Designed miniproteins, single chains. Designs and how they scored, part 29

Each design is a single chain, and the fold is of that chain. pLDDT is the mean over its residues in the fold that is shown.

## One batch from the design tools (miniprotein)

Design m990
Fold by ESMFold2-Fast:
Structure m990 (fold): chain A 113 residues (1-113)
Amino acid sequence: KLSPVELIEGLLDLLLELIARGEFDPEAIKKRLLEFLESIKSDLSEEEYEELVGLINGAATYLRQALAEGRDPVAALTAMGRGLIEHLGGLFDVPAEVRDALIAEFEARAAAI
C-alpha cells in the first residue's frame, strides 16, 4: 500500500512538472491530478479515493478563481500545492514536522523554476 507521504510527494512532483512546462489551465491540471489518483486507486480505500477527488476538485476551483483575479500562475499553483499538503497531511495523520518539511521543499523547488 502506498504511504501517505509517497502519495503527497507524487502529487507535488506532478504539480512541479506542470509548473516547469508552463501548464496553468485549471481543467488540464485537474485532469492530470485525477489521472494520477486513478493510477493509485488500488492503494486507496473507497472513502480515501472520494475524499481525494473532492480535494482535487476544490483545488481546481481555487486555481480558477485565483487566475480569474489576475494572480501569478506559479504563485497560485504553489499556494494550491501547500493547501494539498496541509489537508492531506491532516487527513492521513502525517506529523506536523513532516508536513512542514514537505511544504518547505515544495515551495523551494517551485521558486527555482
Scores: mean pLDDT 85

Design m991
Fold by ESMFold2-Fast:
Structure m991 (fold): chain A 100 residues (1-100)
Amino acid sequence: MLSVEELQGLLDTAERLLAEGRRLAAEGRYEEAVRKVEDAIKAVMTGLLSLEEYETVDEIAKRVREAYKIEDLEERFRALEEIAREGIRRLRELVKQLEE
C-alpha cells in the first residue's frame, strides 16, 4: 500500500499530465493530448488500486474502453478528460480522508 506522500505524488503527476493534455488539445494536437490524459488516468488508477478501490478502477477501465470506440480524436480526448477529472477528484477525496 502506498503512503499518503506517494499518493499525493500520484495526484500531482495526474494533475500535471491532465494540464499538459489540455494545452496540447488547445493547440489541436489531439493525438498527443490523448496520450497525456491516458497517462493521467494511469496515475489515478495506480493510486486507487493501492487503496483497494477495485470497483472504482473497474468502472474507470470500462469508461476508458468506451472512450476508445470514439473515432474522432477531439471527442475521444474530451471523454478521457472527463474520466481523468472524476478520477483525480475521487483520489483527492480519499487522500484527504487519510490525512485526518
Scores: mean pLDDT 88

Design m992
Fold by ESMFold2-Fast:
Order: structure tokens, then C-alpha cells, then sequence
Structure m992 (fold): chain A 86 residues (1-86)
């Protein structure tokens, strides 16, 4: 259980940082919107594969965002949408 939550945190941080780098380099609103949608889908898929509950996913996301407020500002809406889909 704890190992799965740790793996989810590592995967989530990697996905959010990769998406942030792409958005920072992109000037195409359509590409940015597609990246946000894919990020949401990947978060749901990873959480389901690792059997992470919505409550655990929210706790992990809150801990990550507490350490990186810039990631919260960029992706809070996508993370909330992914957690609601779980």
C-alpha cells in the first residue's frame, strides 16, 4: 500500500513536471489544451493501475503541491478533475 502510494507520487510528480516544461515551451493553445487533457487521463490510469484510492490520491497531490506551489497553480484543476473521476 505505502509502496504504491510512493510510486503514484513519483509518477504524478514526473507527469506534472513534464507537462509544465511542455506548456512553458509551447505557444499553441490547442497543444496546451491537449497536454492538459492527456495529463488528466494518465493520472486516472496510473491511480487505477496502482489501486490508489481517491482519498490517497488527494493526500499525495496536496503534499506535492505544498512542496511546489507553482505546480498547484498550473495543474490544480486537472488534478481535481482526475480525482473526481476515480
Amino acid sequence: REARERQFREELERMLRSAAAFIAASTDPRAIATTRALLRQEMVEVARELEVSPEAARRVADELFAGDPALRALFEAEVEAAIREL
Scores: mean pLDDT 84

Design m993
Fold by ESMFold2-Fast:
Structure m993 (fold): chain A 68 residues (1-68)
Amino acid sequence: SNEEIKKGLENALKALEAETDPAAQATLRRIVAAELRKLGYDDWAAEIEAATSIEEFLALLRRKIAEL
């Protein structure tokens, strides 16, 4: 359901905000994109994968969560 997707994305957002290691951040970003693709949100996955910084990624993720 959209509520389950939203909760998953909120948990990912919190994990990314707390993560300071760039390699771990890159892994979490990849996992989020893969999960979105699995759920059929391929356009959202592509959009967040195109983010050039962690700040841009987090801002996009927050906006997608708000849209759910």
Scores: mean pLDDT 81

Design m994
Fold by ESMFold2-Fast:
Structure m994 (fold): chain A 62 residues (1-62)
Amino acid sequence: MKLEEKAKEIAERLYSQLDVSKLTKEQIEVAAYLMALREGFSYEEAKEIAKIATDILLEKEK
């Protein structure tokens, strides 16, 4: 559940900084993953955060 809050923050940051409508799902996921790693999360946590953040961003781009 704490990872979901961080994923939401990362999703909001990416949405404001990038034109996510022009990115593929894979590109969004990589961007979120790298952002989570920069915040100090482990590889496994960063992967989970990236997946959740990507799902949030795709929900906005329906």
Scores: mean pLDDT 78

Design m995
Fold by ESMFold2-Fast:
Structure m995 (fold): chain A 75 residues (1-75)
Amino acid sequence: MSLVEAITQALHAVGVPRSVLGEATERAIELQEQGASYEEIVDAVLELVEPHLSPDQLARLREELEKIRAEAEAK
């Protein structure tokens, strides 16, 4: 699974609206193509989705993103 695909699945799992999910996915792809770090990609995605999530949904998303980061760093 690609990094962007893993991030997109996490966003979907926590209930990010489809319109915002599409925008966040496109931004993640753009940053990945530019050679951005995982932290830069995650920060940009969170900036886009945070206004659309409850505190509980945001906490769950942060936990899923940390798992993805740990797996990416292990490779």
Scores: mean pLDDT 80

Design m996
Fold by ESMFold2-Fast:
Structure m996 (fold): chain A 98 residues (1-98)
Amino acid sequence: MVEEIEREAEETFERLEREGTPVEEVLARAREAAENKRAGELLGASRFAIAKEPDNRALLDELQQLGLELGRAIARERGELTPEDEARIAAALARAAA
């Protein structure tokens, strides 16, 4: 599974770079990937955004939020997310926003 996510992330990054995708479109694709639980596409889009606009904190913060939400959704589907894990994720999100 990790190897599949990494491959999809690499393919997504290369595609966005080749197409010269604008940051606004990268964010839209990241949101779609998160909603459709495409972890590799979200990871690739996040890496591309960091490489292209490392100082765009608002964009990076939103991509981090999407990643945490996707991770939570996957863990929940696998029955691996406890109430204590939900609380820890919420606390981490609050700290990232501060």
Scores: mean pLDDT 72

Design m997
Fold by ESMFold2-Fast:
Structure m997 (fold): chain A 82 residues (1-82)
Amino acid sequence: MEEEQRRLREAQRLADEAIEHAKNMKDYLQKAKETGDKEFEEKAREHLRKAVEYLQRLRDLGAPPELILEVEDAMAEAVKAK
């Protein structure tokens, strides 16, 4: 019981990190579009890489499907901002 609750808390932490990186990617992609500055595109790519890394850790941890979908939806919304 306590071990499962600890795993769920860790899954939520990883999901929150992935969603935060997805939001930062969206913000940097928007700035890149507005300014034409490649530095913002590079920052967006770095945040995408980290979001993917956290998403993979969620899958490896056996996180609830609903939490994985929440992260995937956040990443999809970030990509639409381009």
Scores: mean pLDDT 81

Design m998
Fold by ESMFold2-Fast:
Structure m998 (fold): chain A 61 residues (1-61)
Amino acid sequence: DEGLRRAREAAASASGILGGALAAASMMHQGWTPEEAARVGAELGGGSEEEALRGALRLKG
């Protein structure tokens, strides 16, 4: 899946929780649901789904 590949690339550009937030933000920008984006962000960043989603929303301002 190309969307998941792009999310992994976003996560790889930063470490840990920040990487997960970037992945979640990228997926939400691509039209994924917040819950799907948070789940993938948590898996890639090693934090919680809530941390990934909260970080992604902060990146949007």
Scores: mean pLDDT 74

Design m999
Fold by ESMFold2-Fast:
Structure m999 (fold): chain A 97 residues (1-97)
Amino acid sequence: MVFTDEDVQTMRQLIQQLKDPDPQVRADAAQQLGGQMSLATPEVLEELAPEVFEALKKAAKDPDPRVREAAIEALEVLKEKVPSLKEEADKIIEEAK
């Protein structure tokens, strides 16, 4: 399946939803980001990686355990698709335990 500019806009919208006051919205956004990243090409993910990583890093420290769990799963996808972020992602995942 071809990853498009529309998918990039969707990912940016999901990054904004990670800041929502509703923990259900934040958890759903993190889960959907993981799904979008699994479909994205490595080249597109490299461009979005700093924005996605920063948002998921904050979500991994969220007071709601559902948001933390979804963010950790999304970080697992990110580190597989963007190996340059593996060390940073592994640190956040370990800290969230």
Scores: mean pLDDT 79

Design m1000
Fold by ESMFold2-Fast:
Structure m1000 (fold): chain A 64 residues (1-64)
Amino acid sequence: TRELALRALELLSREVPQEKVELTRERLEILFEKRELSREEVARLIARDLGISVATARRALREA
């Protein structure tokens, strides 16, 4: 799910500050280096870090 997570961040970067997107990308890449993350874990992490709903993050992952 790493590639889908990064594509979802690119879609969301149109709606949120770039600095938050960059920090979230770095965090996700570090976490994926340690283990694979589920789509649900990624959605919750993105939602929390970007200040958006989990539903919005799940939609971005499906559209990625």
Scores: mean pLDDT 79

Design m1001
Fold by ESMFold2-Fast:
Structure m1001 (fold): chain A 69 residues (1-69)
Amino acid sequence: MELHGKIAEVVREIQAREGRTATSLQELKDMVLEEARRLGVSDEELAEIEKMTLHEQLEFLVELREKKA
């Protein structure tokens, strides 16, 4: 439904799990890639995700989490 709400929830869960708050856009992107790896995304898929914008990466994580629920 509302992607923004789901994205905000994913960001909160990642930061809570890592026990830290991202202080830059790059740190948040790095945390997103680690979360994708933890959810079982392949190295090939991770390389493609790394090329994405932060918004695209978070959208991908929302979809991945819904598929694994």
Scores: mean pLDDT 75

Design m1002
Fold by ESMFold2-Fast:
Structure m1002 (fold): chain A 78 residues (1-78)
Amino acid sequence: MMTADEKLIEEVAKLSGLPKSKVEKIFDEAEAEAVGLPPAEAARKIGESVAKKLKELGKEKAADYVKKKMEERAKELE
């Protein structure tokens, strides 16, 4: 649901200290990279891409949180 994605973005912004708009852009870019993949694989790819970007910005805790949440989502889709 859109509400669940909004909540994830909010939590990542809170954990990372980044503006919500910047977190949304990172997710949008990651989603573009995952276009054409099956839902579970897309969720994992998005999680990996977002986490990598967050680690580059020195936000390791937020990166680990995203990986966990996107892996949980992928498991529900398989």
Scores: mean pLDDT 79

Design m1003
Fold by ESMFold2-Fast:
Structure m1003 (fold): chain A 106 residues (1-106)
Amino acid sequence: DIDALIERLEELGELGKITAKLIRAIENDESLSPELKEKLIELLVRTTERLARAREAGDEIEELEIGLEYQEELLKILGNVTEEDQELIKRARENIEKLRKEREEL
């Protein structure tokens, strides 16, 4: 039930409200297959819940990692990952790892 999902997401505040709006846009997009809609909605829900937890914890590096994982999974779902996209994702992961190591030295 999309309405029940929307209600739960709105409990996560502004982030949840944005995700709820995106989910409604996906459901109303007649160009997307039911299977693609399901995968996109699942990814948005999981990412939003993870981001809400990271923000509550004040973990800005975890937020960056979640954002990168979201982009990688989104590209995989859309089936248009290029070699250039894979290289950019790898470099972004390396940068996030450097930030984590710097924080651990504090």
Scores: mean pLDDT 78

Design m1004
Fold by ESMFold2-Fast:
Structure m1004 (fold): chain A 78 residues (1-78)
Amino acid sequence: SAAIQAAADALRAELSATLSETEVDATVDAFGLMLTLSASPEQVRAYLARKYPELSEETIDRLVALARERAAEFLAAQ
């Protein structure tokens, strides 16, 4: 949806100030999967581990937690 895309673009812009490009891409992907497919944290972690093999398990866990928080905020605002 246009609202999800706008939220994803805003999240990318915000996180680009503090995270690497790869970490931003992973977080935005996680955010999108949670909102468009209602993906579980376990499913998102598995997806990110496959797509971004350069990211450590600890980094993926932190980015998934961040994406989950932002997805919950987005849903509460709708």
Scores: mean pLDDT 88

Design m1005
Fold by ESMFold2-Fast:
Structure m1005 (fold): chain A 119 residues (1-119)
Amino acid sequence: SAAAARLERIRAGLRAILDALEAHPDAAFLLEPVDWDALRMPNLPRTVPNPVSLDTIREAVDAGEIRSVEEFRALLDTMLENVRRLYGEDSIYYIQAERVYAAAEAQLAALAAEEAALS
């Protein structure tokens, strides 16, 4: 169907964006879920109730749970907010996370325009 073809194109575009984000030099700490024991943060579940890493985003895309650029952006926004809550707004980690997000912006905008044209 046209809807299935559209979803496959969007998922292919999202995977390409994920590949670029995972390859970003500032993305190493965003690749996998936060290790609570390594951080010694017993309140981590209260501070970060919605844990998101690039790996969890990839799993969601591959499972077909992410169906739009908007849903993908919402996960990136959650990931950025989690870094702010864990490390603070003035931390090098938050600065790195903002750079990683910014690197995706042009590709996300282009894919969103393509998504709109496929409707």
Scores: mean pLDDT 82

Design m1006
Fold by ESMFold2-Fast:
Structure m1006 (fold): chain A 112 residues (1-112)
Amino acid sequence: SALQERLLAQHEALRARYQARKDWARARGDEATAAALERIIAMEDELIARLRAGEEVTAEEVRAHFEEHIGILEEAKAAHADNPEVAQRLEDDILAERRVLALQLAELERAA
């Protein structure tokens, strides 16, 4: 469906963003942040595979998916309390996750 195509495009964009962030973290020797981002990328790969297979995703599944991402990012941010550059980038990622979640929930509610 057109909705599934839009969700897929949004998750492919998120995956690409986190791959770039992971590469940046590794280049800085920040293996802990890189590992956290790799967990998020693995979750995105799973959801992308389901969307490509034409599987329906529910609002509840989308909420749980993004809330788990935000949890991982919040833990990574807390680990960098003394590194404002890394903490700010992770905060920007958290805000972006919340915006995409709100957008996808609104689209799923309209399609229901």
Scores: mean pLDDT 89

Design m1007
Fold by ESMFold2-Fast:
Structure m1007 (fold): chain A 91 residues (1-91)
Amino acid sequence: MKSVAVATATRIAGVGAYTSALLAGRLSSPAEAEELRALGERAVKEAQEKADEVIKEGESKVPDALKLTEELGRLSAELSRRQLELARQRR
């Protein structure tokens, strides 16, 4: 039961990183947007794989999933800061 909550949080973190990458890409060049899209797709894939491991194997995978969730959260925060900086300079 707790494993399902952690798996869900990991998936949400992955989607959050992907969304932040796409939004940062909107304010970037087409080439940079492509790189950010690839970064976001990798984040979602890693999050999905780790969430699946937690559901299948349970508590033994929870610490690794929480660590990935924190890393994805930091990535999302960094991308969001970049987006806000670009938005402030946009005129």
Scores: mean pLDDT 79

Design m1008
Fold by ESMFold2-Fast:
Structure m1008 (fold): chain A 88 residues (1-88)
Amino acid sequence: SPLLEELQKTLEILDEIKEKYGSKFSEETLKALEDFKATIQEAIQSGDLSKENLNKILAAGQKLVALMEKELSEEELEEVVELVDKLT
């Protein structure tokens, strides 16, 4: 499934973000990142790509992005976007 492959790539991107920028993140942002990873992993393992589960993934991702926007500089946020584009 193309969507399943995209979700797996998203997990790889999140691991790279944590490696490069994790030292700059608050405990709240690190928790949001791990919660987002867990939500994606559960969807992959269950195969449940329902609208309800996709909305849960989207909500978790939006929460993480909002927290990263508060803690990363504009330049670091641009680097995160480039990382996403490079791996997708």
Scores: mean pLDDT 82

Design m1009
Fold by ESMFold2-Fast:
Structure m1009 (fold): chain A 75 residues (1-75)
Amino acid sequence: SAELVAEIKRLAEQAAEAILKGDFGSANKLIARARELIKSIPDPALAAALDREVQLKMSEAATEQARREKAKLEA
């Protein structure tokens, strides 16, 4: 449903923000919840697309966090 898709995207955005803050514990809990909701989606193509979107968002946030950490070491 559109409501489930919106909730999954909201959880992914919150998880990315948690990663950027260095709160990997909160990020992991939010990602786990998003993945559990994805399992309840009856359309396998939509479920796969949402899982891919979550993975890309997490990868981008992790890359940015690593870049920020490197900048601190070079300062």
Scores: mean pLDDT 85

Design m1010
Fold by ESMFold2-Fast:
Structure m1010 (fold): chain A 67 residues (1-67)
Amino acid sequence: SLEEKKKEIDELAKYLTADPNPSNPKIQEARKKLEELLKDPEVAEYAKKRYSHHPVIRELLKKLGIE
């Protein structure tokens, strides 16, 4: 559901803020999962509004062509 996807975005945003080390395999997996979730336009809009200044979310939104 959209609510479950939003919760997952919140958890991933928190996790990636706490440990942003790109060499950590768990961080790489978290980034990949976040990227897949952001392919949903409703989830991307939620992330854009709530996490506009989150470095990883901003990077992935830009990569996906979401302005």
Scores: mean pLDDT 80

Design m1011
Fold by ESMFold2-Fast:
Structure m1011 (fold): chain A 132 residues (1-132)
Amino acid sequence: SETYKQKAIDAVLEALEHIVEALKYLAEGDYDGAIRELEEAIEKLKEAIEYAKKSGLPESEEAVKYLEKAIEYLKKAREAVREGDVVKALIYLGKAGTYVLYALQYLQPSPEQQQRALQLSKEGAEYRKKAL
């Protein structure tokens, strides 16, 4: 259970890294780069769902629910990027990031993992401001 818990948390953190890279590409006007990073984030969240289900954590069902909502908003963000609607994409990316952070809390991350998630959230917020 600890091994699957750790794999779920690592996959969530990797998804956050891809969300930050998508925001960076949007700030640079590279929509193809943003779409690629969003697709990678969706894949990592799907991996996180499978590991969370195998973890045996008491709140794994809640983590899965928030990860599924995050995937929904990442897919909406990807579609908005395809339409060239940066403002809509940023709104959906903000919602996706929030649900990823909610899911992470139900996985019981270490203090170091929580600090990494907060750092990624701050980096994402800076790129989001530059993309406006």
Scores: mean pLDDT 90

Design m1012
Fold by ESMFold2-Fast:
Order: sequence, then structure tokens, then C-alpha cells
Structure m1012 (fold): chain A 80 residues (1-80)
Amino acid sequence: KKEEILKAIRIVRETLLLQRAAGDKLVGSKEFYKEFEEALKLLEEAAKEKGIERPKKTKDTTEAEVLERYVLELELELEK
């Protein structure tokens, strides 16, 4: 379970890095985003069990920044 969550964290981070490198364009195929969505759902389930709520996007925060913070909070909880 912990290893599966760590793999999901890696997938999400790699996707965010690719999107950042492409500016404001979507990068990848439909299949690529499906894997990202599946990884994100796994992280959301793990975060729910730990009592971590996904941060809401603000006008001054990109979705990528929100997701990176969410992933970081979950990663820190997994080390406890």
C-alpha cells in the first residue's frame, strides 16, 4: 500500500513537471492523463484516510501548485 502511494506521488509529480515545462498547454495523450487521474484518485483515497483535505484553488494559485502542496502533505504523513 505505501509503495503504491509513493508510485502515485511520482506519477503526479512527473505530470506536473511536464505541464509546467509546456507552459499553459496540456502535454500528453488521453491515455497519459488517464494514468494521472488514476494516480490522483489513489492519493485522494490515502489522504482521506489520513484526514488530509485537498487544498482548494485560489485566484493566485495554479492547480499545479495546489496539487504539489497536496502531494507534499501526503508524503510527509506517510513518513510518520
Scores: mean pLDDT 70

Design m1013
Fold by ESMFold2-Fast:
Structure m1013 (fold): chain A 98 residues (1-98)
Amino acid sequence: HMAPREIEIIIKVYGESEAELVEMENRLAQAAVEVGAVSFHSYKDGTFEILTKTEEQMEKLVERAKAIAEEIATGPVEISKRDVETGEEEHLGTILPA
């Protein structure tokens, strides 16, 4: 709302090739910039955390992450959100490769 509400989007990629993880990182980082995210963090284990400051940014990022996962993922992709202030986590969905 009027004050920033920091929501972390957590994306876990289980299909593991180096090339897939690099492509996922590049595309998620681009999506983060495009939605105006606060920060992007990539872990070497296929986990990505993207900090958003509005519910609208979160929704747009989740939509983009799902589309990216559907296009390039070779294994399941789990998407969750975490409220930075409260620490509450919510599972948003699992994307399976088509």
Scores: mean pLDDT 79

Design m1014
Fold by ESMFold2-Fast:
Structure m1014 (fold): chain A 63 residues (1-63)
Amino acid sequence: DRADQIVEGLRAALLQLSPVASPAQLAQLIDRERAAFLASIEDPAERARTAAAFDEVRQEVVG
């Protein structure tokens, strides 16, 4: 699943940044990547799944 692959890459990046970044900085990065990926996805169902996956990561990382 493309959404799973995107989220896996995001999680790897966040793991490298989390020791040196504030929760606000992590949230900004997640929100920025979310907007960029959603803009690149034309299929509404894939876009919805990707949005949900990003929202899950955001809740997980920053609450």
Scores: mean pLDDT 79

Design m1015
Fold by ESMFold2-Fast:
Structure m1015 (fold): chain A 68 residues (1-68)
Amino acid sequence: MKVEVVAELLENTPEAAALVGEYLTGIRDAAMKGDLEKASELARQGAEATGARIRVYVDGKLVAEAEP
């Protein structure tokens, strides 16, 4: 299974970058476990918390997308 998580930071602050990294780790872990509901929830939370656009792909398919 190929999991890819992409984040586009709209605000370039050290705090936002650190938070986005933490969320990306959680999203990737959830997606790799097949918990797409949790991956989608974390993507939404991360986008709101950091101002990032977050997209989650599994085997090349977009399975979750979140915008701030």
Scores: mean pLDDT 80

Design m1016
Fold by ESMFold2-Fast:
Structure m1016 (fold): chain A 68 residues (1-68)
Amino acid sequence: DLLATVRRLRAALAAGDEDAAHAELYRLYTDGSPEIQALAAELSRALDAGAPREELLALLDRIEELVR
């Protein structure tokens, strides 16, 4: 259930739980479409760059639209 994965990823990012965020990103990479995988990679790069939470959540919202 990719929607549940997105919800858990959102919670992990809010908590600053890097291990949980990686686990949920891994699910998006393995179970998601190519478009979801591309956005997950973009979110991962934004995390590494220290992007503001607002930008990370905007990327998650785009992923959520694709998993519905």
Scores: mean pLDDT 83

Design m1017
Fold by ESMFold2-Fast:
Structure m1017 (fold): chain A 99 residues (1-99)
Amino acid sequence: MEVIEESLREVAERSEAEARERLAAGDREGAARAYAAAGLSYMFLGDYKRAAELFKRALELAPDDPFAATVAMYGAVAAKLAGDEELAKELEEKALEAR
């Protein structure tokens, strides 16, 4: 499990770096996809607080994406698992809005 956790952490960190690079280049949709990928990696690592923050960032960058509702739902679940009820509520509202 430790080898898989290390690989997921590397993927998450690289995805965040990719997101920042894409955002600096004006690619908001590409940045959103990279932040969502990092969020998923942190969910599998059990870092729910980081995952929720990254899913929220992805939604801010691409609210009109066809997968926005799914990203919002993953973010809400991550926020609840992190104990952040306020962020969970915010992301649940975005999931309902994006559908």
Scores: mean pLDDT 81

Design m1018
Fold by ESMFold2-Fast:
Structure m1018 (fold): chain A 99 residues (1-99)
Amino acid sequence: SEVERLRREVAELMEELAEYKRSPSTNEKVRELLLEVARDLKPYTVTSEDGVTSTVNFSLSEEELKLLREAYRLRLEGIREGKEEEGEKEAVKLVEERE
């Protein structure tokens, strides 16, 4: 189903962001956003290579899952373009505007 696929994509993106946390340019605001999201999701444990554990909850609606996936995608695109701060701001704005 669409919801099931989106839920899996969100989990994968969260794992990628946790891995990115190792970079010297990791923004503390992104970590706070990730922790806030993880806190609100039902128990699903994702562990980065650094041993950082996040609890993920997938009781979100399809629209919320799509939004979360897009926010994480913007975050990763920012990293790729060397504009991680801009990408983080875009992701935060996207999530905040929908909350």
Scores: mean pLDDT 57

Design m1019
Fold by ESMFold2-Fast:
Structure m1019 (fold): chain A 70 residues (1-70)
Amino acid sequence: SVADLLAGAKAALETNIAYLRSQGYSDEEIREQAERIIRLLKGRFSTRLSQEEVDRITEELRAHVDRLLA
């Protein structure tokens, strides 16, 4: 489901952000890497989901990154 894909994407972002933080990366560098991950996920979602669904997921993932880095 779309919800399952979103949950999986959020978990992947959380894991990657935690790893980068543990390695001493700055919040700015982490945001750049998170955007790269989101772009890769967007490409994968586009093979299965509509453009509207992809845009909604992408917006929620960016909002989730903002919450994690607040």
Scores: mean pLDDT 86

Design m1020
Fold by ESMFold2-Fast:
Structure m1020 (fold): chain A 75 residues (1-75)
Amino acid sequence: SADLVERVATALQVVAQQQGQPRKAGYVRALVESAVKYLEDNDEEVTAENVVTLVGSLLGLDAAAIQQAIELASA
């Protein structure tokens, strides 16, 4: 959903900035939207955890940063 995309993109931006690797909002959003489509095309569940794990890995975030982003994105 659009709400999930916004929450995940915002959480990832906050955590990436805290890790000293700030990214543009449009870039992060595009990665999140691509991850959602990838999960849908592969019959995987579209959850904040799954989307954050995929995009966080692509952004080079460590495991602790990915966990923090999951907590921030969980609605």
Scores: mean pLDDT 84

Design m1021
Fold by ESMFold2-Fast:
Structure m1021 (fold): chain A 143 residues (1-143)
Amino acid sequence: KEKEKKIKELRDKLIKLLDDSLKLLNDAYNTLTTNKKNIEKDPTTGAKNGIDSLKNFGDKFLDLRNQALSLAKEAEKAGDEKTAELARELAGLLGAAAGTLFEAYSNISDDISKSGEYLSNAAELLKKLAEEVKKLREEALKL
């Protein structure tokens, strides 16, 4: 049936977006933890590299957030309320990830001496967000 095919395509897109989001969260976490270690060896250069990565990852999370919001609208139009709900929840988590990174960017810009602390705090928040995205992925697989 045409409706069943569209719903399957939307659910496949949701799973892909969840997988892409988990990969980005893991990549960001690893980059932030590496930059924190570099700050311990060279505080000034490490902090500069840390701030550049925060902005770049923040922009990438906003792009994935926009994709999740677009998927939610398409799922809603198709009458797939469950896919729409999960896509909106994913968009919220991706927005929180971007916000965490932009806040760390602002904080390091204001006080470079605490850059290791700000990177560590941001990494821990991204780790918690990855756990929530994994839960959404488990719910999406039940659809």
Scores: mean pLDDT 88

Design m1022
Fold by ESMFold2-Fast:
Structure m1022 (fold): chain A 67 residues (1-67)
Amino acid sequence: SDVEEIAELLKKMDIHQLNAFLQTLDPAVAAALRADLGADVEDLARRIAASVTDREQTLAQLRALSE
C-alpha cells in the first residue's frame, strides 16, 4: 500500500531529508506534520497519505530525497 511504502521511505530518511521533504508540501500541511513529528513512522505515513492529492508524485519526491 502507499502508506506502507511511505513509512519505509521515512524510516530511511534522516532529519535533514525529512525537513527537505516537508518543504515540498503546502506550508499549512508541513506545519501540522512538524507538530506531530513525535508520532511513530506509521502514523506520520498515514497523515501524509491523507494530506496529499497525488500520492505517486509524493512517493517520487520521497524516493528522490531518501537516495
Scores: mean pLDDT 73

Design m1023
Fold by ESMFold2-Fast:
Structure m1023 (fold): chain A 56 residues (1-56)
Amino acid sequence: SEVEQLFQEKTEAMERGARLAALAKDESMRQQIVKEVSQTVADLNAKAQKAREEAA
């Protein structure tokens, strides 16, 4: 389902973000990665919520 695909994309984005954060040598870069991952997760959660509401 679309919701399952969005959940997989969210998991992959979080895993990639964690790897990039671990490789970051600067706290500023780490914070930027966290912010970008958080925004991506929020966007995917919003799409999943809209898909659920439209399916109801």
Scores: mean pLDDT 79

